# Ledger of designs, part 10: designed miniproteins, single chains, continued (5)

Each design is a single chain, and the fold is of that chain. pLDDT is the mean over its residues in the fold that is shown.

## One batch from the design tools (miniprotein)

Design m16315
Fold by ESMFold2-Fast:
Structure m16315 (fold): chain A 88 residues (1-88)
Amino acid sequence: SAAEAERAAGLAMADALLEAAERVGGGAGELLREAAALLREVGADATPETVAAVEARLAPVEEEVLAVLRAVRLEEADAAQRAAYAAG
């Protein structure tokens, strides 16, 4: 169902944000954890209206969150490359 798919997508995004938050830390990590908590809270009782409300609350920080996620992905790619070289 659409509601089931939206819930699954929200929870998957929340998990990705928490994973990124653990790697970044600091204020950026707190921002990602807050975003993840909002998505998880809505995911439990997700309706189109509550999803739209959370989307509206995240929209002002969306660019900052995306920038942090891009930076984390780049750092993880670099770390993986270093680990591969170290492993032989």
Scores: mean pLDDT 65

Design m16316
Fold by ESMFold2-Fast:
Structure m16316 (fold): chain A 57 residues (1-57)
Amino acid sequence: SSLKEEGKRIIEEEIPESFRAMLDGIINSEKRQGKPIDEEEVERILKLIEEAEEKAK
């Protein structure tokens, strides 16, 4: 899905401090468009962000 692709891009291209803010922006954009949000994909992306934040410490 587009959400999964954007989540991967955030992790690879952005600094850890911005990862969560960018994910929130994407989720809000998809909600405004009436797209169904895959809760499992959101949780998976959040876990990857967590791992990236820990690696950056």
Scores: mean pLDDT 67

Design m16317
Fold by ESMFold2-Fast:
Structure m16317 (fold): chain A 86 residues (1-86)
Amino acid sequence: MQAQIEELEKQYQELTQRAVSLLTARNINRAGRDFSLELAERQPDNELARRSAELSAQSEALTEQLYNQAKAQAEAAKAQYDALKA
């Protein structure tokens, strides 16, 4: 029982840290997308700016998906930890 509680505590802490890292990555990708979109709007013939905006948007969507997954896993692990500690 004690070993199971310690393992679950470690798991939810690791998943929480992963979620925080993914949230940061999503925010960086969002800023990159916004910058590239503004540049593409100012220079419609700038193919590099358009492609950068597209890639940043895809990266933002992917990191948001991964963040939501990690957050859900962390919440599930914490619920199990809380149940065993009760």
Scores: mean pLDDT 81

Design m16318
Fold by ESMFold2-Fast:
Structure m16318 (fold): chain A 61 residues (1-61)
Amino acid sequence: SEAMKKKEEERLKRQKEYVEILEKFINGEMTVDEAAEKLGIPKDTVVAILKEIEREKKENG
């Protein structure tokens, strides 16, 4: 069914966009506001993700 194919394609595209947005956010190419809006998640969640990444980097350095 075409509807099922489109939904699966949209899901994969969204997941890829999520990763790309996170990478740009980590690189400082976008703000918390932009990342939250593009990902469709609360700003607090974006900040939590950033803190986890910072914590991981501190463990390695």
Scores: mean pLDDT 73

Design m16319
Fold by ESMFold2-Fast:
Structure m16319 (fold): chain A 72 residues (1-72)
Amino acid sequence: SPEVAAFEAEARRRLAELERQKKETIDLMKKYFSSLPKEEQEINLNFWQKVVDKILEDERARLEAELAARRA
């Protein structure tokens, strides 16, 4: 289906954009926490890594569910 193929292309584009934003966010957080003690840097960076990972995972799951519905 052309509609399914178009949605797959848009979903790939959106996920690639979120991956770029995730990397940029973590780089910004590394700079922001650079003045903290090492232990606090690790705790904060681990927290933000989990936050950005969850956002990407939630969006991927949403797009996969939509794709499955469109294929049904």
Scores: mean pLDDT 85

Design m16320
Fold by ESMFold2-Fast:
Structure m16320 (fold): chain A 74 residues (1-74)
Amino acid sequence: EFTFSFSLKDLNEEDVEALIKALKDLSDQGYEDFGKLLKRLENAESVEEAKKVLIDFFKERGVPEEMIKKAEKN
């Protein structure tokens, strides 16, 4: 299960790079779902686009909408 531990409101380029690295490690271990997320994030040209990709991923994984909204606001 995925847990929110960071704020999407304050997401910066360093946070995106750290997430891409973590997703590469998971994809290399055979977790195909994370490989798809990785490609979407690598194609994101801005932090705002990366936020949208993450929100869509969280919705696809069944994260409650209230937790997503909290991550966007905090």
Scores: mean pLDDT 69

Design m16321
Fold by ESMFold2-Fast:
Structure m16321 (fold): chain A 90 residues (1-90)
Amino acid sequence: DKKEKNEIAIKAVGLSMRALGLYLSSEILARLSGDEEMAREAEELGREEGKKFVAASKDPEEALKTAEESTKRAEEFLRKVEERVREKEK
């Protein structure tokens, strides 16, 4: 069904954009804390997640699954950046 596939695609794009935004937030937080290595890792991870989403984009259901998994990884990575920043701050 074309309508159902379009709704799945819209949801997949929304989640993928959220995941990429979380990696960008991680990069910015790392740079503001002076952690250039972690900022570089956040940028590289965001780039790789973008590539994964493009590769999955031929099937709306696979794209949605990929975006959901990417969002979970992005949330975990931001948590690690926040914890590392807090640990360096006395």
Scores: mean pLDDT 84

Design m16322
Fold by ESMFold2-Fast:
Structure m16322 (fold): chain A 96 residues (1-96)
Amino acid sequence: SSIRERLEKLDEEIKKNPEKAREIATKRLTELGIPPDIREKAIELHEKTGVPLRFALMAVELKRAGVRDPTVLALLLQSAGASRENAWKLAEALGL
């Protein structure tokens, strides 16, 4: 299965087990080969904003890839299925 499908399943698993969300997210993102610094930032961003982890991870990866414009970040997140509200929450939380 694609990384996108695996991340969607991870968000479902977290939603079912909110008290273990951080532990589950850390384990699954490690299994997916996501680097530790990106994993930690994505989990923190998810915890801070309440936005699904898959979009928080995408936002962190886009910023690391050089996206500096909050509007561009928000549009890319929306193209991946994030709501406008969630996309802008992620841009703001990343300091863009």
Scores: mean pLDDT 89

Design m16323
Fold by ESMFold2-Fast:
Parts: structure tokens; C-alpha cells; sequence
Structure m16323 (fold): chain A 73 residues (1-73)
């Protein structure tokens, strides 16, 4: 599913921020949210994480993941 692809993208960053978003995406899917709603929520959470990130290396990984998530919609 698109949600499974989104979770893999987030987990592949190896960052704590993206791993938490992946866990929340999995929980939202189990709660009955649609793939579209789950991906949109993950995109929003990732954009917020990027805004507050001070480590440029982590930020770059999060921005790459964001690009890939947007391509799933």
C-alpha cells in the first residue's frame, strides 16, 4: 500500500524524528484513516520537523523523505 511505502521511506532516513512519524502513520492506519489521510498527516508532521531541525545533515534527510512522500500522492 502507499502507507507501507511511506513508512519505509520514513524509516530509511534512520532519524528519530522520521521514525516517530512512521510509528504515528502506522497507528493512524490501524485507527481507520485512509491512505490519503495518513500520507497527508505524515507530510504535515515531516514539514513541522524540518522547520525546527537544527542539524543540517538530519534536515537534508528529512527533506529528501518529504519529496518522496509527496510523490506518493
Amino acid sequence: SKVEKAIEILRSTGTPEALLIAEQAEAAKKAGYSDEEVIELAIHQLELAIKTEKDEEVKAKLEEALKKLKELK
Scores: mean pLDDT 86

Design m16324
Fold by ESMFold2-Fast:
Parts: C-alpha cells; structure tokens; sequence
Structure m16324 (fold): chain A 99 residues (1-99)
C-alpha cells in the first residue's frame, strides 16, 4: 500500500499520520490506535526493536494475535515479522529521537 503523508512537524505528529494511514481499513479501534500512537511516541526505534509483539500488545491493551493481525493487514505482510515491518516503516518516515 503506498503511503502519502502531508508535511507535519514533531515526531508524535508523524507517527500519528503514518499509523492512521497504515491502519485505514483495518478493524483496529480508535482507542487501541491512540494507545499504539502514544506508546510508539514514548519509545525509541532501538527500544521498539528489542520488544516482542506480546509486550507491545500488552501495553496497548490487546492480545498478541489481534495486534499481529492488525499489523499484518495494515502493512500487507505476514503476521510473522509484522512488528519488524512496522519498525522499518517508522524508521523510513519518522526521524530518530536520538542520532
């Protein structure tokens, strides 16, 4: 799925735009998506790389299976490696908080 982002300033605003675009047409609730945006905005890409899908799912209040299904549909990938694909997408579109 091609991603088109309008120019925005600030890391959280970029994460919000990327995630809203990626999860358009998924069954993710607005509350769960907001929790995911807040979670990702409070973590570095290095920290996210070290996390399991289960840990991220727990922090946003969903099951691992539900989280991976939403990620797989949003990114057009298999559930296996979907979290890695999300981190790679974020790395492409969002500046690192630290160099």
Amino acid sequence: KPIYLEPVKGRKALIEKVLKTLFEGTDISEETLKRLIDFLSNHTLEELYKMTAEEVAEKIGVSRETFLKHLAKALGVSEKGALRALVNALRTFIPAPLP
Scores: mean pLDDT 72

Design m16325
Fold by ESMFold2-Fast:
Structure m16325 (fold): chain A 55 residues (1-55)
Amino acid sequence: MSMKKEEEEKIRRDIRNVAAVFDSRDDDQKRIEEELKKKVKEKDPSALAMLKKLG
C-alpha cells in the first residue's frame, strides 16, 4: 500500500539522521550511508529497521 505524507516525511528525517550518525571522514562509511539512504527512499523494511536502531 502507499504511504501517507507523514511516513514520507519520517523517511526524510531518518535519512538526515543517517548522515548525522555516520559523521565520518571515511569514504567507506559514506558508501554505507548512501546505500542505506537509497533503501530508505525505496521504503525497504530492512533498511528502515536498521535506521531505527541507529537512532
Scores: mean pLDDT 67

Design m16326
Fold by ESMFold2-Fast:
Structure m16326 (fold): chain A 99 residues (1-99)
Amino acid sequence: MEEFNRLIAELRKHDPELANEIEVYEAFLLIIDYLLSKTTDVEDKQRLLKNKIGILEEIKALIEEHLPDLSPEAQAVAERMLKLIDERIEKYKKELEKL
């Protein structure tokens, strides 16, 4: 999490618009995490985890769309972000399968 926030800050030096869009999606993830912390119902947990995965997939698509237009330095940052997003998606898919 701290690593991803640092990468957003690095990306902002190269593409502030893309970095700001990613931060908006991360804010939605924070809201979902809050709701998950208050939810005991299995069906609601499944819905919230699916929404969380969906938002991460949207962040991934946004980065991939902009990747060809980024400088080599920004591409390296974006590729590291994509790897972390894939790890987060896999983790939440595994959590969803256990419900």
Scores: mean pLDDT 88

Design m16327
Fold by ESMFold2-Fast:
Structure m16327 (fold): chain A 77 residues (1-77)
Amino acid sequence: STAEEAYRAAYAGTRAALANPGLRLSSEVGPGGSFRVTVEADAAGRVTVTVEPLRPVSEEERRRVEEAALRGAEDAL
């Protein structure tokens, strides 16, 4: 599912960003790239996760994907 893809992208992105502070990592997830998941970390280990819809999506789908990405980032810490 798109949510599972977002979870995996945020998890992998958070791990990579923590190993390379200042690196900004983006992945497109969902059918035809429905969302862009972006992860970055500063030198203090503060992680920012951004989820951007790239096509019209329902509010329920957007919330589910955002929740999954945040869970992925949290699990990677």
Scores: mean pLDDT 84

Design m16328
Fold by ESMFold2-Fast:
Structure m16328 (fold): chain A 100 residues (1-100)
Amino acid sequence: SDADIAALAARFRALAAELAATLPPEEAQRLKDLTDGLLAAVRARDLAAFVARGTEIGRFLRELEAQGLLSPEARATADRMEAVALGIYLLLQEEAARAA
């Protein structure tokens, strides 16, 4: 479980970096800051913080799409980021359930 969470966290960081490379500097920096916050919650195994940070990232990705800042390739990367985040969420829920 820890190895699986670490692998998905690394995948999320790589996808976020790929997306950031396609964005203007301000939006790229915001994505990096949001990603760091999400991955800090993952390291802490803080499910509530993870949901809050994931919601912020999802909202930000929708803002980027609305502003026309996502190419089709960048949109595909954003969709992969959301899929990886869902995978992390499910693993964090399983760990929380086992700790109860």
Scores: mean pLDDT 89

Design m16329
Fold by ESMFold2-Fast:
Structure m16329 (fold): chain A 99 residues (1-99)
Amino acid sequence: EERLDLEIEVSIAIIGAAVALHTARKRGNEELAKLLDEAIDNLSKASEAIRQGRWDEARRYLEKAIESLKKALEIAPEEDKPFLQNLIETVERILERVK
């Protein structure tokens, strides 16, 4: 159940990142879109690693996703920063549970 709960939480984070990506693409913010796409790719890889019980790989992918999201936060419009900050905090909480 813990593994399934983690997979669901990562899926919710992917949806959040995808919403942010869609908004960035609509605004023509290619740099922000690229960072969000990198975060989604790493979250997807983390989800697969969690499913397979590959905890070391899951941690590395979650750390890479957090790095991309933090870079996205730095360049994001002010109005989008609270959403990205909450997303980062969500992924950081998932990382704390993957030990």
Scores: mean pLDDT 88

Design m16330
Fold by ESMFold2-Fast:
Parts: sequence; C-alpha cells; structure tokens
Structure m16330 (fold): chain A 71 residues (1-71)
Amino acid sequence: MVVVRAVLPDKPGVLEQLEAFIEGNGGRILSRTKVGDKIEVVAVIPKEALDQFRAFVEGLGGTLEVLAEVE
C-alpha cells in the first residue's frame, strides 16, 4: 500500500470520481480538504493501482504525490 496526496480542481463530480476509483481499487480515503479552488485528498491505495491513479489525476488537471509506502 502507498499513501498518496492528490490535488485537483474543485469541479462537480471530481471528488466522487476520485472516491469511486480509490474504493474500487481497494484503497481508502484518509482526509479531504478544500483549499481555495482545489480539493486535496490523502488516500491509501494498493501500489499496483498507483500508475492508473496518477494517470487519472493528471488527466483531470491535478497532481499526485507519493507520501509514504506502508505495509
């Protein structure tokens, strides 16, 4: 598992799509924070889902950062 931080535009449906992706891939959301016109999500996901999640976040105009690897 890896802990990731995703920052995305605060647009309708973006958070719901993120939550569906994370939960659908066996991950879990740790926190959600609205920062100005953006949403910051910290989540834990399987390492195997990291590349797909990065592509998804970048496709929505966001950024993804890996914070830690956890067992």
Scores: mean pLDDT 82

Design m16331
Fold by ESMFold2-Fast:
Structure m16331 (fold): chain A 90 residues (1-90)
Amino acid sequence: MEEELRKLSEKLAEELKAFLERLVPKYLAGELSLEEMRELGELLLELGEFPERASELYGQPVPESLREASARLRALGEELLAKAAELEAA
């Protein structure tokens, strides 16, 4: 179980990194649709909150690198959701 949890954590961290790396350039280029902004924003918030939620459940401290990645994902998710809501209201 310990090794399985580490593999799951590593996989989630790599997925978060790959997802962010793929979509950040698209976001910066203004190529995200309103629907993509909403979907991405929701997913980034969930993924960004996961390390802290897992830390609470399992009593394991969140690594600093994962905390930094989590904070960036949450900030981007909040920004995208706010932008999507603004565009939808306009």
Scores: mean pLDDT 73

Design m16332
Fold by ESMFold2-Fast:
Structure m16332 (fold): chain A 62 residues (1-62)
Amino acid sequence: MRDLLKRISEINLLIRQGKVDEAIKRAQELIKEEPTNMYLRGMLAAGLDEQGKVEEADKIAK
C-alpha cells in the first residue's frame, strides 16, 4: 500500500505541475499493475479534474 500511495502522489504532483501527458503515461502503467483498483482510478481522475482536464479524467476513471 505505501508504495502504491507514493506512486499516486508522484503522478498527482506531475498533474499539478501541468505535465499531464507524463502523468497519464505513469497512471496507465500503475493501472496496468492494479487494473481492479477503482480507488486508484478515482484518485487520479480527481486530480486531473481539479486541473480542468475533465476528458482525461473520464478516460482514467472509466
Scores: mean pLDDT 73

Design m16333
Fold by ESMFold2-Fast:
Structure m16333 (fold): chain A 61 residues (1-61)
Amino acid sequence: MERRREALRELGREVSQLTSDEAKAKVIPALSRLSDPSLTDEEFEKAVAEARELIAQAKAE
């Protein structure tokens, strides 16, 4: 749980740096998925990768 909390805190900080509400709206569903405690480690890593990809795309705009 602690490793997952650290990942969520870091991703939350990155989302907070986004200036566009539209960009945040694209990332929020991926972050919500990361809050699901039933995710396997594999599913969690995939969801983290998806969230990071969306944040990177938003920052590149």
Scores: mean pLDDT 74

Design m16334
Fold by ESMFold2-Fast:
Structure m16334 (fold): chain A 55 residues (1-55)
Amino acid sequence: SLAEEAEAISGQPARLVEFNGKKALIVTGDLTGEQIRKLEALAIENGVSFAISLK
């Protein structure tokens, strides 16, 4: 799943949320710049928004 792929990239908890047909990939913080770039690319490829959550 997208969440599993995001967790493999980040090493952090990730979740895919949906509201009114809009999807967002949310990853908990403590990310490197390289991880953020990879996650943004993954989100773009899958047509979803990307956001980092504070803990």
Scores: mean pLDDT 80

Design m16335
Fold by ESMFold2-Fast:
Structure m16335 (fold): chain A 58 residues (1-58)
Amino acid sequence: EAKLSPELEETMRKVAEKHGEATGLDPEKILEAIKEQAKDTSEEDLLKQLKGLLDSMS
């Protein structure tokens, strides 16, 4: 999506992949859920939260 920064898209995808591995859910469906929630959150705040989650899941 042109409205999303490449860094935000990459970070969301990585979170979806790790969360999918942990839960057994489809990463694409998780990515869609993250994008849906992102509509109510600033891109800056969302990126910070997602990076924190990735660090926790490492």
Scores: mean pLDDT 74

Design m16336
Fold by ESMFold2-Fast:
Structure m16336 (fold): chain A 86 residues (1-86)
Amino acid sequence: SELKKELELLEKILNGEPLSEEELEYIREKYGIDPEASEEVIKLEARIRIYGKVLEFVEKELGKPVPSSWTLEEIVELAREILEKS
């Protein structure tokens, strides 16, 4: 699924893992990022936009808002677990 692919990209960014040129190009095209944007800007846009989608997915699956005490990493981990069981 598209969300599973985007979650994998978000996890790489959060873990400080390098993105391939193909992965950076996918993010640029998908989110309409300036073609002259730095890798740092591409990664920042990916973090913001993909995290928003992941958060909405998790909250829909839980049937309630995530607690404000939850970290971004905890929300991402839960999304991964739900998608792996689906």
Scores: mean pLDDT 82

Design m16337
Fold by ESMFold2-Fast:
Structure m16337 (fold): chain A 92 residues (1-92)
Amino acid sequence: SLEELKAQLEAFFDSLIAVLKAMGKDEYAKKLEELRQKAISALDAGDTETLRKYLEEMAKIIEEAIENETVKKSYVDRLKAFADEAEAAIKA
């Protein structure tokens, strides 16, 4: 459901923000906190194009902030899967 997708997106942002703060990457964590608010607003509005834009910005932060390639790929792949699920749910 859309409510489940919203909860998943919020949990994903919160998890990633916590990981980046634990790594001492506070500037990236702050950018994600701003993107969190924008992405949730886009999801609530059913704006798939704006949501994809913010999720792509999130992917760039993951790619820049996370040095371990396996961990990086895991987060990016999960984010892409979420974007596709969110688009399908909004169009349903």
Scores: mean pLDDT 81

Design m16338
Fold by ESMFold2-Fast:
Structure m16338 (fold): chain A 93 residues (1-93)
Amino acid sequence: GMEEAKRFQEEKTPEIRALIAEVEADPSLVPEVARRIYEAMMKVAELSGVRDEEAEAQAEEELALLGDLEAALARARELGDEAGAAALEAALA
């Protein structure tokens, strides 16, 4: 429900930002970090249900994360991580 979605968003937004910082420090973590970010985004969408004003605000944050995911996809391909690249492509599709 919406209460669970809000709680998850409050908990996961700083966690996702921390994960992005981790990949900037160690690019070899890109595939794993991107997969975790993708899973978090999918969970938020599931808990939010249908679109409303709060979902629109969340979409703005998700768009920022998609930019980071595109960079992560390029790095995953450079590292030769096919599984990570596939997960990132799914997140971007």
Scores: mean pLDDT 62

Design m16339
Fold by ESMFold2-Fast:
Structure m16339 (fold): chain A 117 residues (1-117)
Amino acid sequence: SVKDLIVKAFQLAGYSKDQAEAVADAVVEEAEKLDSPLLDINPKRKVINKIAVHREIIYILKEVGVKPSRAADVGVKLGLPIGTALLVAGSQPDNPKLKAALEALAKAAKAVLDKFK
């Protein structure tokens, strides 16, 4: 599921299992509330585009404060080609509506991570 991909990504980025699971729950809940047709991470999608979901996860990792180089490494470990992982980690979304949606998901993730402090 999309939650399993987020949990794996956040654990690879150095977060605990409890932190990663809490982030996955918050991100998926926010994605469902937004119901954006631009989000591949939207849990209402019947078919998961795994590559597109991994790209969105890399962006969320950067927005929560993971260094681009570490986010790229996570992307490679999730199965992205190294060139794709580096490009995504080094760039911003071109579509302003997609960027706003991904920033909302990252904000939900940050709010949950702050509760572990």
Scores: mean pLDDT 83

Design m16340
Fold by ESMFold2-Fast:
Structure m16340 (fold): chain A 79 residues (1-79)
Amino acid sequence: MLSPLEELRRRLEAIREEQLARFRAGEVSADEALRLFARAAAEAGEATHAEHPEVPRSELDQLVRDAVAEAAAELRALE
């Protein structure tokens, strides 16, 4: 079984790949892709916390923040 943190990382990576693909296809702007990713990432973090309340929220929040920051940097580089 995946650890809760590994499960969250996989969910965040899948969401990031999807939004980057949509941006590269011209379906969304960089700003829209980042907003959609940030919302989905927050939802994934909350779902993981609900399933695994034993994991410190600070660790889940840090993974979400790092993923959003990485997505923002990648989208800016692609502009």
Scores: mean pLDDT 82

Design m16341
Fold by ESMFold2-Fast:
Structure m16341 (fold): chain A 85 residues (1-85)
Amino acid sequence: SEIEELLEKAKEVLKKMKEGKISVEEAREFLEEIFNKYKDDYDFKAKVAEYYKKLLEGKEIKIESAEEELAYELAEVYLLIIEKN
């Protein structure tokens, strides 16, 4: 599944960011690639924004699908990009 492959890549990017193994620029390029793929998927983008807000607030996030898990991992990558700048 393409969604599962993207999810695995997102988890690897997040892990490498936490370990200092990739640059903020490289992580940003990955996010831009994924968001360009989903550029017309307003529901997916809204879900990423929702999870980003919940992460900032330390609130519980319910994940019920691989697509929602991808949105969550992307929200975490976004948060780390902002925190490292």
Scores: mean pLDDT 84

Design m16342
Fold by ESMFold2-Fast:
Structure m16342 (fold): chain A 86 residues (1-86)
Amino acid sequence: MLEEALARIREEARREGVPEEAERLAIEALRAKAAGDLVTAARLYARAAELTARALLEKGEISEEEYEEALARARELEAAAIAAAA
């Protein structure tokens, strides 16, 4: 199922106008999750989300408030994974 999940991430990234760097980080996060490294997976997903939100903000597609909300959610994801792994 990894190949299907990777294809899905690539499709979602293209659909949402995600930067190539963010797409790559999301793929790496999925691999880390498959390996059982939940902290690395969450950190990579959080970084991918931050890059995506920044790109959308720079394009004027989201507000600064929406950007801050995206950053907060990314940090919550990382914190939750760290807590779950502890």
Scores: mean pLDDT 73

Design m16343
Fold by ESMFold2-Fast:
Structure m16343 (fold): chain A 86 residues (1-86)
Amino acid sequence: SEREAVIKGLQELGRLAKELGSEAVYRLVQEALEKVQRGDPEGVDLAVVAGAVIRRLLENPEMSEEEVERLIEEERRRLEELKARA
């Protein structure tokens, strides 16, 4: 199912966040998992944001936690702007 695929994807993102040492992304992934598991549509939005942030971290693994937190806020803002135009 689509829900099972999202949960599996989030579990992989959580593993990557731990390997990269990013507590901020790991917390975001855990929040997304909890929301998806209870049927909150925000969970899928957070999964998209987490994926985008991890992709950026893989390209720039030296990013500080403060820079990662700013990037999370930036990606959340971009997604909300995209949804507002749909």
Scores: mean pLDDT 84

Design m16344
Fold by ESMFold2-Fast:
Structure m16344 (fold): chain A 67 residues (1-67)
Amino acid sequence: MDELIERLRRHVEEEDIQRQLDLQLRARGITREDLNPGDVLAVLAGAANERGVLDEVMRSPGVPAPA
């Protein structure tokens, strides 16, 4: 999960993240303190989708790490 979050974050700017965060908080009627890990991932995915890179990230699963 952290790797996906890191990858999404690298493809978006903090301003995009903050914009999506505000929208999600308003839409759901929650505060930053009520954020679940799933909400954070949704914010990052939304920002990446707006930037047009979500499809690329999802289409390319990456290389498996050695055990």
Scores: mean pLDDT 68

Design m16345
Fold by ESMFold2-Fast:
Structure m16345 (fold): chain A 89 residues (1-89)
Amino acid sequence: EQEEIDRKLEEFGKEFEERYRERVEQLEKNEDFEGLGELAREMAEEARRRGLPQEVVLRLEGLAELSKVVEDHEKGRELAKERYAELKA
């Protein structure tokens, strides 16, 4: 139960870092928040499919929502930058 969840988290974490790190870095360099939002949505769906903790899924979904708002608000842009930095860490 818990051991299986921890194992899947570790496996997904490795795949996530290898698969998405480069794309996240590229999109951040370009400040392409639309692209980051699409990527965050894709990651959230994959995390949900793999049965990762709801906290992880909610964080990724939140990033996708922030990316929609950032085009309209400067405050949203600052929040998006902070949240994407947390995702990379």
Scores: mean pLDDT 67

Design m16346
Fold by ESMFold2-Fast:
Structure m16346 (fold): chain A 65 residues (1-65)
Amino acid sequence: NAEKALQTVQDHIAAAQAALAAGRLDEFRTHLVKALEASKNLPPEERQAAIDQVTALAQQLDAAD
């Protein structure tokens, strides 16, 4: 359901943040992909918020390169 999908998205975003901090770029990308897949089960407003957060994290990686 949407509630469980939201929790899954949040868990993967948190894991992506931890992976980025540890310099684990492959794990970071894997968690971003999983967050985006889980966001497909969210209502449009929550899905857009998840996409925005994933995009912000991806931009942090680009700035760190």
Scores: mean pLDDT 81

Design m16347
Fold by ESMFold2-Fast:
Structure m16347 (fold): chain A 97 residues (1-97)
Amino acid sequence: SLGEVLRALQARAAAGASLEELADFLEEQGLLEEAELLRELARREDPAVEERLARLLLPHYLAALGYDTPEMRALLEADPAAALARVDALMAERAAA
C-alpha cells in the first residue's frame, strides 16, 4: 500500500539515506511528483518545497499511522510543520505507553 511505501521511506530516512536516494525510491514506486520535490530540496533548502512535500506525503502517512482525523487534516492544511510536530508527539506518547 502507499502507507507501507511511506513507512519504508521514513525507515530509510531514519537510517541516513540521502534526499537523492529517497527520491530514487519514490520514483521506483511511481511517486514521480514527490520524487521531483525531494530532488528540488536536495539542490537547495527551500521551505516552500518542504511544505509542498509535507502536504503531499503527510495525509497518506497519517492514514497509515491511524492519525487521519478531521482535526489533523485541518492542521495539515493550515500549518504542515505543526501537523508534523503533533504526529511526532503522538508517536512519542505511543512509544512511552
Scores: mean pLDDT 71

Design m16348
Fold by ESMFold2-Fast:
Structure m16348 (fold): chain A 51 residues (1-51)
Amino acid sequence: KTDEELEALRQKHLNDFYEAFRNIGFPDTLARKTAEAWADIVQQEEEKFVD
């Protein structure tokens, strides 16, 4: 995947994780930090398999 596709995927995961964590009752700050961490992990997985 291109860098643009990876960034778009990261933004999508960030959004999805943030909403999911907010939905289960995480406060805004914790939801954002946790969503960023998980989005970064998923992004790293996508980068490894970009072939």
Scores: mean pLDDT 74

Design m16349
Fold by ESMFold2-Fast:
Structure m16349 (fold): chain A 86 residues (1-86)
Amino acid sequence: MEELLERLKKTQEELDAIIDKYSVFKEDFKNSLKDEKGLADFYLKLQILYYAENNKSEEEFNKEIARLSRLVRDYLEGQKLLEELK
């Protein structure tokens, strides 16, 4: 249980850092934590942001998306495990 709580705290710290980085999309990012549709909508907005900032590196964008997907999945899995331990 304590190890799971420590993992969730680390995931939350990484999520907080991303929310600060993408403050313009703060509400969209929060909605991405609710379901896969919200996550897909957030990814689309993030892609538009990357292109609007003249970021021409598809590789850099794909790495950021992979990192965000991992963090969201880790967060959702951790929440599910906490509910199962009640």
Scores: mean pLDDT 63

